# Ledger of designs, part 95: designed miniproteins, single chains

Each design is a single chain, and the fold is of that chain. pLDDT is the mean over its residues in the fold that is shown.

## One batch from the design tools (miniprotein)

Design m3295
Fold by ESMFold2-Fast:
Structure m3295 (fold): chain A 110 residues (1-110)
Amino acid sequence: MSVEELLKKAEEKIKEGDLEGAKEYLEEILRLAEEGKASVEQIKRAMELAEKLIEEAIKKGDLETAKEGAELLLRIARVYLKVSEDVVEAIGRVLRAIGLLLDVELELKK
């Protein structure tokens, strides 16, 4: 399956509320990105979908899925930092991912 097909399926699963299915497609995109098989633009789109997954998980009170999504976002953002020409923007995305993960971890402790 191509990265483009995986991105489409991840977005569809988020819209359907199947956050576990969306996470599985995003994990496959991360694996392909780590292998150098995803474009910078595709990695950026994967980060945006991971952020949507985290938002939807939080809305549902599914903090475990939100945490897994935030950890996945951080991993995708680290790959983006390695391949992006805009280093400052890429650092900002990594810091945002760390912030989201910390927010979810703090919510889980309540």
Scores: mean pLDDT 85

Design m3296
Fold by ESMFold2-Fast:
Structure m3296 (fold): chain A 68 residues (1-68)
Amino acid sequence: SAEEEQLRRDVLEIARLIAEEKAKEKFGKLPDSVEVEVVDDGTLRTVARVDGKVLEIDLPSNVLKALA
């Protein structure tokens, strides 16, 4: 449904924003890129890259849905 598609988009966007915030906290600047991958039904993997450095964070889908 359109509501399910919107929730999926919101979840992916929230995951991206969390990854950007965590990368900024760790490396002192916003990442050059952020990739979000669905690993399984309960887990989204984010990969943030800053000057060749990588920050990988797995985020629980239930928490992201609650924020969406």
Scores: mean pLDDT 83

Design m3297
Fold by ESMFold2-Fast:
Structure m3297 (fold): chain A 94 residues (1-94)
Amino acid sequence: SEVEEFKKKALELLEETLRRLEEEAPDDRRSIALVRELIESLKKTKFESLEELKAFLEGMVTLLRQAAATEPDPRVAALLEELAERLEELIKEV
């Protein structure tokens, strides 16, 4: 139940960021595709422990920061970095 609770919180953060990207930068196909892929990956993955979920979320944070660093739109870069920071805070609560 704790694994499912934190997985749900991570999904809510990703889905909120996807919505904002689609509203604020609909032409940023790369960042939209990345967040969609992360949502689908998180949804389909079965986690046996909080440690497995934490490691998975840490991987997502790394990918999001790499995407933000190479993002030419500063608004999109800020949204990706904000998502990474919020996921990192969630990881600390686990």
Scores: mean pLDDT 89

Design m3298
Fold by ESMFold2-Fast:
Structure m3298 (fold): chain A 82 residues (1-82)
Amino acid sequence: TAQDIIDQTRRMFGDDPDMIRQGRRLADAISNGDTQQAQRYTRDLSIIAARNGRGQRARDFIRYVIDRLRQAGQTDMADAIS
């Protein structure tokens, strides 16, 4: 769910305002069913995290998001960001 994504973003990146903002954008895109924006924001989040030496943490976060989407039955959204 969108709230689970926001909560996980805070747990993994709570000290990073850019990552918190990207996590919220991703959660909003998912909440709106916008698969194209979700894919774009996932890519942007990965790039920002990699530049800050947090590439592995971003991969773990994205895997968490994909797992939550599949559990919620949002298969098209999960496939778009995987």
Scores: mean pLDDT 85

Design m3299
Fold by ESMFold2-Fast:
Structure m3299 (fold): chain A 73 residues (1-73)
Amino acid sequence: MKKEKIKELIGKYFPLLDEKTQEELAERLVRGEMTPGEAALEIRDLVEAKSTEPRETIQRRLEELAGGLQKIL
């Protein structure tokens, strides 16, 4: 249940991430192997390599995702 909510939240803010990456990040977050902040940094690196969006737009979505993840945990 928590894993599915986390995975859906990641996909909502970063649909460019592949399904396997979303699943792996959700599992690591649920197991306490990473913090919301660490997940945001990892997602930033992956998305910046593929995205044509301004960095400020990516940063805002990362902040909203991290806040949402903290509420689920």
Scores: mean pLDDT 78

Design m3300
Fold by ESMFold2-Fast:
Structure m3300 (fold): chain A 77 residues (1-77)
Amino acid sequence: SEALKYAELAARYGAEGNAVEAARYGAMAAQASGNKMPTPGPVGAAASGLGGRKGYEEGKPLEGGQRAATGAVAGAA
C-alpha cells in the first residue's frame, strides 16, 4: 500500500513536471516495495545533489494542472 501510494505521488509529480519530487517518491516506492537499500540516513541526503525540493511545498497554483495534462514535453515517466 505504501509503495503504491509513493508510486502514485511519483507519477503525479512527474506529470506536473517536478522531476525532483518524482524521483524522490519513486525511490521511496521502490524501497517500500521490498527494495531494502542500506541508505546511510535520510533519503533526502542522496537527493541533495539534485537540489532538494521546492515549489510544491508552498502550494504553487495549479495552472500546471492543465499543462500537466498536456505536459507534452516533460512528465508522465
Scores: mean pLDDT 53

Design m3301
Fold by ESMFold2-Fast:
Structure m3301 (fold): chain A 82 residues (1-82)
Amino acid sequence: MEERKKKLKEMLEDVLKNYKNVETEEKEKVEIVKEAAEEALKLLEEGKYEEAERKVMEGLAKALGLSEEEKEKYWEEIEKQR
């Protein structure tokens, strides 16, 4: 379980780090991603790894307007750091 927590935490940190260097004009999209990441971090503190991962994916999909298929592909790209 600790390994799963580490993996999810690294993904969240990677997403937040990438987002900090991406400037968007749509403030609403930025807020959606931020809220999803913060909620996911809270879920990780509670030991709800699966729910935390789902929350991040849901937030990113909504912010980017991704379809279900695009959401999975996008998440796979983020996790491509071995």
Scores: mean pLDDT 66

Design m3302
Fold by ESMFold2-Fast:
Structure m3302 (fold): chain A 79 residues (1-79)
Amino acid sequence: KKIDEEIKKKAIEARKDMLRAAQLAYEGNFEEARKLLEEIKEKYKDLPNVVASAERMLEALDDKEKAIELAKRVIDEFN
C-alpha cells in the first residue's frame, strides 16, 4: 500500500530527526535543537506521537538540566 509505505518512511525519518535534535540538546546546542524540533512538529504534524515527543523536548529546553536528561533518554532509546 502506497499510504503504508509513505507512513513507514516518514516514521523512520522522524526518528532520525528526533535523534539529531536530542544529540544537539545533549551537546548544549539548545537553539539549534529548538529550531529542529519546531521543524519536526511541522514536517510530521500527521504523526501525533512524534509531535508530542518534540513538544516535550521543546518544553524541557527551558530547563537546561531537564533538557540534557531528556535528550540522553531519547539517545538511549534510539541506540
Scores: mean pLDDT 78

Design m3303
Fold by ESMFold2-Fast:
Structure m3303 (fold): chain A 77 residues (1-77)
Amino acid sequence: SKEIEEALEKGSEAIAELLRRAVDTAIEMQRRGISLEELYASLSEEERRELEREWERIEEALREMNEALAEIAKRRR
C-alpha cells in the first residue's frame, strides 16, 4: 500500500540522515581528539535544543518504518 511505501521511504531517509550524522560526529571527534560525551558537552544550549528536535523527527520516522516492517512481516505468512 502507499502508506507502507511512504513509511519505508521516510524511514530509509531517516536512517541515511542518522548514519550521516554518526559519520560527521566520528570525524569531529577524531579531528578534536575528544569523546562523544566531551563533544556533546561542548554544544551550546541552542545547538542541544536543535539536536533534540532533529532526533525526535528521526525517532518518529524510524517508528513509522518499524510499524510498516511489522505489517510486511505479517503479510509474508
Scores: mean pLDDT 77

Design m3304
Fold by ESMFold2-Fast:
Parts: sequence; structure tokens; C-alpha cells
Structure m3304 (fold): chain A 61 residues (1-61)
Amino acid sequence: LSPLQEEVRRWVAHARTFRLSDAQLEALLAQLGTVLSPEQLERLRAGVEANLSPEEVVALL
């Protein structure tokens, strides 16, 4: 995996573990928006909403 994909995988795993609020989730997505394209952010959001594993979410990028 690229360093970016590994970073996203860790982020998804952490988000699941801590049951982040909507505000905390949006703040993290805003930070990832500095390195991910809008299309990649949409895929990430869709994967998280579909309750996919961190590995499956990274595969959507």
C-alpha cells in the first residue's frame, strides 16, 4: 500500500473504534481533503457509511 492508503486505513480503523460524532468525522474528512481528491473523499465517505472494513474502504480509492 502507498503511504496515503495506509494513513486512510488507520483513520478508518480509529473512526470505527471511537464512534466519532458527526462534527469529529467532518473535521477528519476536512484534514484528509488536503491530500485526497473530492472523488476519493466521496468514495471514503460511501465506504464508511456502508460499514466496510478499513481494507475494503482503501480499495475504493
Scores: mean pLDDT 68

Design m3305
Fold by ESMFold2-Fast:
Structure m3305 (fold): chain A 78 residues (1-78)
Amino acid sequence: SLEELIRKLRELYEKQLKDDENKIAQVRSIAEEAEKTDKKFAIEAYKVYLELANKTRPLPQDEIDEIKKRAEELEKEY
């Protein structure tokens, strides 16, 4: 299920981010790649990215706004 895949993504990166905060960029990459193949997963993966980044390192406001806009545009295509 989508929920199970997103839960596993979150759990995997919560663990990995304890070793290296730079691995947060991999979550964004996963979401961006998913935009072309599974828009529902991409939207949820962007939400995981914002959630985990808020807990591990602050994102620039411009990046937060960009990600939110991308997720909203993907939802509109649905």
Scores: mean pLDDT 81

Design m3306
Fold by ESMFold2-Fast:
Structure m3306 (fold): chain A 89 residues (1-89)
Amino acid sequence: MTREEEERLRRRVREIVLAAARAAGLPEEVVEALERLLELLLREEEGVELSEEERREREELLEFIRPWWERHRARIAALARPALEELAA
C-alpha cells in the first residue's frame, strides 16, 4: 500500500466515524470538534509536527469530546462497523 493509498484510507475512516457520530445523535458542535480533533491526529500520523497552539487545541478538544464519546462510543462503533468492515475487505 502506498502512502497516498494509506492517506486516502485514513480520510475515509474519518468520514465514516463522523457520519456515525451524527447518526448516533451527537450535537453538531461536538461533531465539529471531533472533525477538528481527527484532522490534528491525522497530521501527527502523517509525520507533521503540531505547533504548541495545535497541541493545546488537541487537548482541549479531547476534554470537550470525552463525555459524549464515552457515552456514545458503543453506538458510534455499531453504526460505523459495516462501512469500516467493507473498507477493510
Scores: mean pLDDT 80

Design m3307
Fold by ESMFold2-Fast:
Structure m3307 (fold): chain A 86 residues (1-86)
Amino acid sequence: EPSEQEKINEIINLLGAYLSEKDKEVKEEIKKEIEELLSKMSEAQRQSLIDRLQSILSQAKDPSFKKALQEMLSYVQKLVEKLAAS
């Protein structure tokens, strides 16, 4: 099975692709893939993903990159909360 780090890296890559994508249908496919991967993760793994995004955000210096990371973090937090409530 993929390691925790490999799962986290895959989701971060998909989040980057989601934010950069202009095609609505492709965005929806990426969104579903992110949601499916998150649903297969444990609560501890989901928290590790959030912690990793927060760490990257704290090290980021470019304002545009910080904004993109804040959007990624907000999106992941909402999905994790929704999955925990389900």
Scores: mean pLDDT 79

Design m3308
Fold by ESMFold2-Fast:
Structure m3308 (fold): chain A 88 residues (1-88)
Amino acid sequence: MEEEVRKLEEKAAEYIKKAVEGKIDEEEGAKKAAEYILEALKLEGEEADEEDILEQVRRVIEAEKLKDLPEEEQKKISEEAREELLAR
């Protein structure tokens, strides 16, 4: 059981990585990762909402994509977000 859960979690992580690297469509990667996470949770006897898991995976992919951007691009995005917040 535990080894099967671990394999599903590893597959989910692989699809997240592929989506972040642009090797697959971001939505396709998020959906596949969410499917593996849901299967792992089901094996552990936990009930989870598919939409909630999918949204969480999308946020993880988005955060990881920001880390893969050049530092200068990350700073530009942060500065634009701060400027917009201060303009309100």
Scores: mean pLDDT 71

Design m3309
Fold by ESMFold2-Fast:
Structure m3309 (fold): chain A 102 residues (1-102)
Amino acid sequence: SPDEQLIEQMRREVEKHLSPEQAERLRAVLSRIPDPRARMFLLGILYSIIQFLKDDPEKAQEFVQRLLDLAEQQLAQGASLEDLLQAVAQLAEQLLDEFKQS
């Protein structure tokens, strides 16, 4: 589908900025999200973090790791997709606010 092609393109773009371990973890998280729009939303959050922190790749890697850790924790706890996306979005906002104050 056009959505699946866009998601694959977004995933490939995000993975260019990830370690091989982080890329594998991202693929595992995405495989557990059946809704294409939810996968697109998660990829959009990760891409936004990477783009905002383009001049600080170590910080981008740290923030992406924390977001992946949270997503994996939420999935392990059986959280709803809505709760997972809300938690990841809230953490991303918090991390960007902390960075702006540094």
Scores: mean pLDDT 86

Design m3310
Fold by ESMFold2-Fast:
Structure m3310 (fold): chain A 110 residues (1-110)
Amino acid sequence: MAKEVLEVAYKEGLKVVKTMLKEVPEEVTYAIAEALRIIGAYLDAELSGKYKEGALKVVGIIGEILEKGKKLGNKKVVDEAKKALQKVLDEAKKAGDKETAELTQKVLKE
């Protein structure tokens, strides 16, 4: 359950980064830095077994990319980030992960 939430967050987070690289190539340094943070959070969680902590970190990073997309006025980056967060929210609810669901819902409202 907790590992499945992390897997969805990781996969969807990297899709958001790929969208940013395609839609806003001038932000390549930012996009790569956020991708490395997502990968690091995932690897740390896999090595430590702290899957919930990993999922929470990845949700936070997707939220940062969402805010960056809004500042850039790029609708595709914003839409992909919201879609990613919605998928994480749905998986967290299914898993009974209240903390990840609450954080994801909060990020989606902003």
Scores: mean pLDDT 89

Design m3311
Fold by ESMFold2-Fast:
Structure m3311 (fold): chain A 72 residues (1-72)
Amino acid sequence: SLAEAVADARARMAELGRKFKELNVTEEQRKEFLKAMGKGAEKIDSATTPEQVRAAADEMVAEAERILEKAK
């Protein structure tokens, strides 16, 4: 269902936030991470199907993981 897809996406966002808090990041990296998460949230909120929510969440996770990789 759409509600289940949104709930899953929100859980994935919370997981990324936890990982981010464990890293000593620069101000630039923090801004990039928040921008990526914000874009992801906007796409999820505008989605009308579970498939659109999952696609938006996957894109957000991929971008966030790239930013986290740079913070290592």
Scores: mean pLDDT 81

Design m3312
Fold by ESMFold2-Fast:
Structure m3312 (fold): chain A 94 residues (1-94)
Amino acid sequence: MLSEEEIKEYLKELDEIEELLKEAKKTGDEKLFEEAVRRLDALLQRIGPKLSDEEQQKILESLQPIQDAKSKEEMIDALIDLVNLLKEILEKKL
């Protein structure tokens, strides 16, 4: 089970990832995009085992729009949607 402190730390990290994705979308900076994707992947690997089967399924469904994205902007928007889903899941545990 996630502690309140762990949830707050993950929410802060998700906020930072969202800002990197928004800046990458605004500027077209590939390095910011790559950093955001690496941080999000690392967070998903860390948090995944602590989520319910239902929550894990919602995350898997959110990966499909990312895989199907035909442009960089569509991919970034799908990644921001995934970040917001993770924030919603975590906030409900507070």
Scores: mean pLDDT 86

Design m3313
Fold by ESMFold2-Fast:
Structure m3313 (fold): chain A 74 residues (1-74)
Amino acid sequence: SLLDEARNAQTADEAIDAAERAARLAEKLGRGVEADTELGMALISRGVGKTTGDEEFGTEQTRRQAVRAAEIAE
């Protein structure tokens, strides 16, 4: 499931991939705006991790946002 993919993401990029797929499914359920908001936050979290050099923090925040997007898609 997308929720399992988001929870088990080892990198920010893997979490973003799960969030993008969740946003597409949520759009079909009429929840696209909520899921797109979480995807947008995940992209910001990845960017912050890259800019600050805190990749562990950036990955954890991105994963949390991806999980929220996946929960919206359920």
Scores: mean pLDDT 81

Design m3314
Fold by ESMFold2-Fast:
Structure m3314 (fold): chain A 69 residues (1-69)
Amino acid sequence: GSLSNFTPEQKAAVVNEIIQYVQQTTGLSQPLAEQLIKQSLQGDLSQPFKFKGKKYNPADVLEELNRQL
């Protein structure tokens, strides 16, 4: 589902789960994992961001990441 329909707390929870997943798979610190996610999403906004079988608007994910930093 689109993050635009989520509460701020639900958006933060989803984005934090994505950050944790990237940290676990790459061994990066949280700030570096967040930067990697931002760079990846900024490279291609035309495709839905897929995470654990769900599709998210990449712009909504970027907005939430920018709000946390």
Scores: mean pLDDT 74

Design m3315
Fold by ESMFold2-Fast:
Structure m3315 (fold): chain A 80 residues (1-80)
Amino acid sequence: MTPEEEIRRIYEEALNKIKELVDQKKPVEEISKVYFEARDKIEELAEKYNIPREKYSEFLQEFDKEIEPYVKKAQEIYLK
């Protein structure tokens, strides 16, 4: 696999886990943990493969965009 494919796999796995946690009505703290663990792994791979900062920033932005609806949903559930 290319390094970019490995990064995408990490955030896809994290996104699926976050969807599961939201469906289970888990607190935002558990969702945040999965998010930050995935982000750290992406940064480690970017450093390992010498991916340009601009390139991995795009992956992080894409991940943040995909995760925003789930974080908002979890916040709405938790604040009730």
Scores: mean pLDDT 75

Design m3316
Fold by ESMFold2-Fast:
Structure m3316 (fold): chain A 76 residues (1-76)
Amino acid sequence: SSMEEEIEKQVKEILGKLGVSASQEQVDLLKDFLSKYPDKVEELIEALKPVKDKLSDREVLIEAIKSVAPDYVAPA
């Protein structure tokens, strides 16, 4: 399987564990993060749990991601 397919499965697993639905923009951002930090899945889940109801806010999602990887730069 391609790396992109593996990352997509990880994103779906994360969203499933959080019990939330995500927009394509949110999915794409999580894919971008996991492509750069593939070993940070569990840390990402923990960071997203307290803000799971606000993940539709791009800034909230980016702040949660940066709590796991401060050097992360989100695509424009």
Scores: mean pLDDT 81

Design m3317
Fold by ESMFold2-Fast:
Structure m3317 (fold): chain A 71 residues (1-71)
Amino acid sequence: MEEIKKKIEEIIELIKNSKSPEISEETKERAIYVLKAEKENASEENFNALKEGLLRLIKDEELREKLESIE
C-alpha cells in the first residue's frame, strides 16, 4: 500500500513539474486532483487503472514515456 502511494506521488510530481506546452494548466490540475483522491484508496488494481487513464489523457510524448516507466 505505502509503495503504491509513493508511486502515485511520483506521478503527481512528474505532472506538476512538466513544462510541456501541450498540457494545459487545467488538465494538470484535474490529473493531480484525481491522483490525490485515489491515493487515499490506493491498490495495485486501482493504480494500474489510474495509470492507463492518465496515459489516455496526456498527449505529451516525453511525459507519457516517464509515466510508463513507473511500475
Scores: mean pLDDT 73

Design m3318
Fold by ESMFold2-Fast:
Structure m3318 (fold): chain A 68 residues (1-68)
Amino acid sequence: MPSREEVLQRIQQLVDKMLQAYENGDQKAYEEAKQQIKDVLREAGYSDQQVADIVANIDASVKDQAAA
């Protein structure tokens, strides 16, 4: 199981990729980064419900930041 620190570092990198992709209108890169976040969280032992909730919060935050 990846460490909490490793998981957080990977998620931060992927969130940055999502933000860049969203600002550039690159839907493919956005969905790829979002899927990689889901994969990292599942590997870390999060349930499907927890993964869905975390990813939904990240998605909303990225879109909110890009809209500002």
Scores: mean pLDDT 80

Design m3319
Fold by ESMFold2-Fast:
Structure m3319 (fold): chain A 63 residues (1-63)
Amino acid sequence: VLDENAEISQAIRDALEGKNVEESLKKLAEILGISVEDAKTFVENIKKAVEGGHAGARALAAA
């Protein structure tokens, strides 16, 4: 069982849903050992990929 990976996936999902955006970003930053700003950029890149449709999906697969 990968607790950290499961928590990261859940935090990303919650942030995308708009549930607890600030709390989810803080959790991601703490788990990944990065700044909250880097966590925001990470989530925003995922959002852009989803919004970009076909082109966005390709970028996600390459990342």
Scores: mean pLDDT 70

Design m3320
Fold by ESMFold2-Fast:
Structure m3320 (fold): chain A 84 residues (1-84)
Amino acid sequence: DEYIRALRLVRELLEQGETDLDAILKRLQEAGISDSVRPLVEALLEVHKRDPQLGFELLDRAIEQLEKGVDISVILGDIMQELL
């Protein structure tokens, strides 16, 4: 699953202190991940900027939900609710 691979790499990069969207997207592209993940990555980085602990919790939850077959649009909607 492309989204699961993307979120695991984002998790690793955030743990290393990388928070720049363009740098993260470049690393995802180098790993063979398409631009389709951009809205999800942007939303998660915005949450992480406001609350890093919540950002990591939502990221880990998103990975778990994707592994269980939850639709990406539902996951993205849930994350976007935290930005309201």
Scores: mean pLDDT 83

Design m3321
Fold by ESMFold2-Fast:
Structure m3321 (fold): chain A 105 residues (1-105)
Amino acid sequence: MAAEAARAAAIAQAEARGDALLSAAEDAAAGVAAGADPDALAEALLAIGRALASGLPPESAAVLLEAARRAVEAIRASRDRAEAVARVREIVAEATARVVELIRA
């Protein structure tokens, strides 16, 4: 019971952190489309990634940090906001699934 409850809580926390990263990445993509400084938005998104990775086991932290980095690259490489949003959704979904797998293992 206690171990199952702790695992369920960890999964819920991982999903919440994934949702927070996705929201931040979508906001960054919207900001770039609106003419905001891409470098400043990249630094802000990476800082959010580091904050969301804080307190996680090293493997889970590395997955979220890599997802934030990939989201920055996807936003920079995308032609428009719709392409950027589609790419960051895929990146964050893959990262969240990987963190959940690490918790379940």
Scores: mean pLDDT 85

Design m3322
Fold by ESMFold2-Fast:
Structure m3322 (fold): chain A 62 residues (1-62)
Amino acid sequence: AVAEAAREAAEMALAGASAEEIRARADTVPDPQARETMLRVAELLAEGVDADRAALQAYLEA
């Protein structure tokens, strides 16, 4: 779940999704760990971190 959430968020970012769009997607995720992971990816992307690095960091923090 956490690994899939991090990957989905990274794929969305690589496809051009904004941090706000990733946060909106996270709000629809029922698993709280997966939701927090997607929100963390969005935060890192907003701070200028690359999608792949953001996903890896969020995954390791979960």
Scores: mean pLDDT 82

Design m3323
Fold by ESMFold2-Fast:
Structure m3323 (fold): chain A 91 residues (1-91)
Amino acid sequence: KPTPEQIALEAQAGIAEIYVAVTKLGVERGKLTPEEIKNDIEKLKKFKEQLEAGAERAADTDPEVAAGYRRVIESIDETIKLLEKKLKELE
């Protein structure tokens, strides 16, 4: 049924969602330094790359799985935008 690659991608999607939640909490608390924000942006970009590749591979075989990855990517993009805005405010 699910391949080892699909299981690994689902795990990465879950980790990305947790990272988004923790990052948003950090922004809300106003305790992130510019360096921490830059590191969070880079980490989120790496998750995005992995999930974009996964969505592309899944598009032909399981469009619902691809749509799931795209929803996580959308959440990552919104979080990166929030972090970039916060970074500009601190610089």
Scores: mean pLDDT 81

Design m3324
Fold by ESMFold2-Fast:
Structure m3324 (fold): chain A 75 residues (1-75)
Amino acid sequence: SMLIEEFRKKLEEALKELEKQMKEKNLSRLEATQLAEERLAKLVEEMRKAGVPESEIQELVDEFRTRFAEVVNKL
């Protein structure tokens, strides 16, 4: 689905922006996690409004959280 690909791209962009902010602002792990969860919550709301099935939303959420943890662990 093009819609799922668009949201996957938005998640990728959000992860890159978070990594940049963590490096530039010297954010703590807690601050970075809070910012990530706020961005994820907004994206979940957009996905629900767009009619993305809950099972696909959950898969994208899990993928985002896993990848965010990998980004944080590399810093």
Scores: mean pLDDT 84

Design m3325
Fold by ESMFold2-Fast:
Structure m3325 (fold): chain A 78 residues (1-78)
Amino acid sequence: SLLDRANALVAESKALLDRLVAAGVISEAQRDRLVAQLDALLEQLKNSTDPRERMRTLLLIESTLSLLRMLETVHELS
């Protein structure tokens, strides 16, 4: 389902954020803030009944993971 996909992407983003903290690329406070933002996007997706809003929220979650993967690559963690 769309929600299952969003949960998987957020879980991958959280694991990547933990790697970025371990590598010294970001602080624990920065990770915690980004985790809170991702959790808020998941709650928005769960509570939305508009298919367009749900799709926009999923795309934002996907875009966030893509940006984190780019950050990991730039810092040679992948």
Scores: mean pLDDT 87

Design m3326
Fold by ESMFold2-Fast:
Structure m3326 (fold): chain A 92 residues (1-92)
Amino acid sequence: SALEGALLPAKKLYNAVLEPGLKLIEEHAPEEIKEELREEAEKIAKEAVKELEELMSVKQEPMTEEKFEEFTKKHVEKALEELKKKIEEAKK
């Protein structure tokens, strides 16, 4: 259904943004800030989903697979850059 089709991309986007961020934190973050950074990664992923929902509700344009992949890549890159910056700041 059209409604189910709209909800599935939100879950896929959330996980696609969250999973690389959590991996980066586990591999590179100091132990003392890992919990804080995991909360931040969840916040970034949630904000990406809100932007997708707003885009779909306001413009009412069908999200093509190509546009969805570009949107996902943009938000993954943004999440990783924000988390890398916080990890580097914590190491000072």
Scores: mean pLDDT 78

Design m3327
Fold by ESMFold2-Fast:
Structure m3327 (fold): chain A 94 residues (1-94)
Amino acid sequence: SLLEEIEKILEELIKKGKELGMSEEQLAEMRGIKERILEIFKKLSEENQKKVLELLKEVLDTEHKSAQELLDAMKRLLIEVVGIYDEEKKKEEE
């Protein structure tokens, strides 16, 4: 399922964060981002779920030079995911 696939990718991103030497504070931020993405993902249409999954795969496939670079990429991803959610809900209100 798309939900199982996104959960696996988010877990792999947290693992990469640990390998890059993320602090406990940075890992807590990563877990918060994961939870927020999963909450939004469950509320999205299948089309937008696929878009979010593609964005996550891009972050996973990107070489990150530092823990902070990966965390900053995840923060940008969350902003994009929120944007997708807001646009979908705006269309549903039409």
Scores: mean pLDDT 85

Design m3328
Fold by ESMFold2-Fast:
Structure m3328 (fold): chain A 63 residues (1-63)
Amino acid sequence: AEHLKRAIELLKQKDFEGAERELVKAYLEGVISAEELNEIGRLLRQKDIEGAIKKIEEIISKL
């Protein structure tokens, strides 16, 4: 959960590379699935920061 919260803070700062590193760490620790990681990555490629943050918050709420 801590990596996901850090990813949100980095996205708010528009640090996309930092956010992606934290999301990959969450994936490697088994906190998020490959499908969830890919969906967030798709939103970030589209510059949908609000959609990416909302998706991460939804994942945290289910933990």
Scores: mean pLDDT 83

Design m3329
Fold by ESMFold2-Fast:
Structure m3329 (fold): chain A 91 residues (1-91)
Amino acid sequence: AVTREEVELVEKYLEEHREELIAFFKSQSREQRLEMARRLFERLKEEFPELAELVDRYLEEIEASESPEEMVEKLIEGLLEIYRRAAELAE
């Protein structure tokens, strides 16, 4: 089960690697970025089926993002919210 402490560690990790993620996304095509995001979020739905609707909403926002920077920002926001909700459900 996801814990609150694990959510804090994930947040710190994403903050420390934000610029690296942006650089990586800039090196990819829009189609490749969307494929990566869909694959990641499909896995999250498999791990947290009760949060499937929340996962789909964040994926839709990521797909609507026009820039690599905005896409990374939305991806980080989505991952953190999904993990926070998963931790709440595990309590």
Scores: mean pLDDT 83

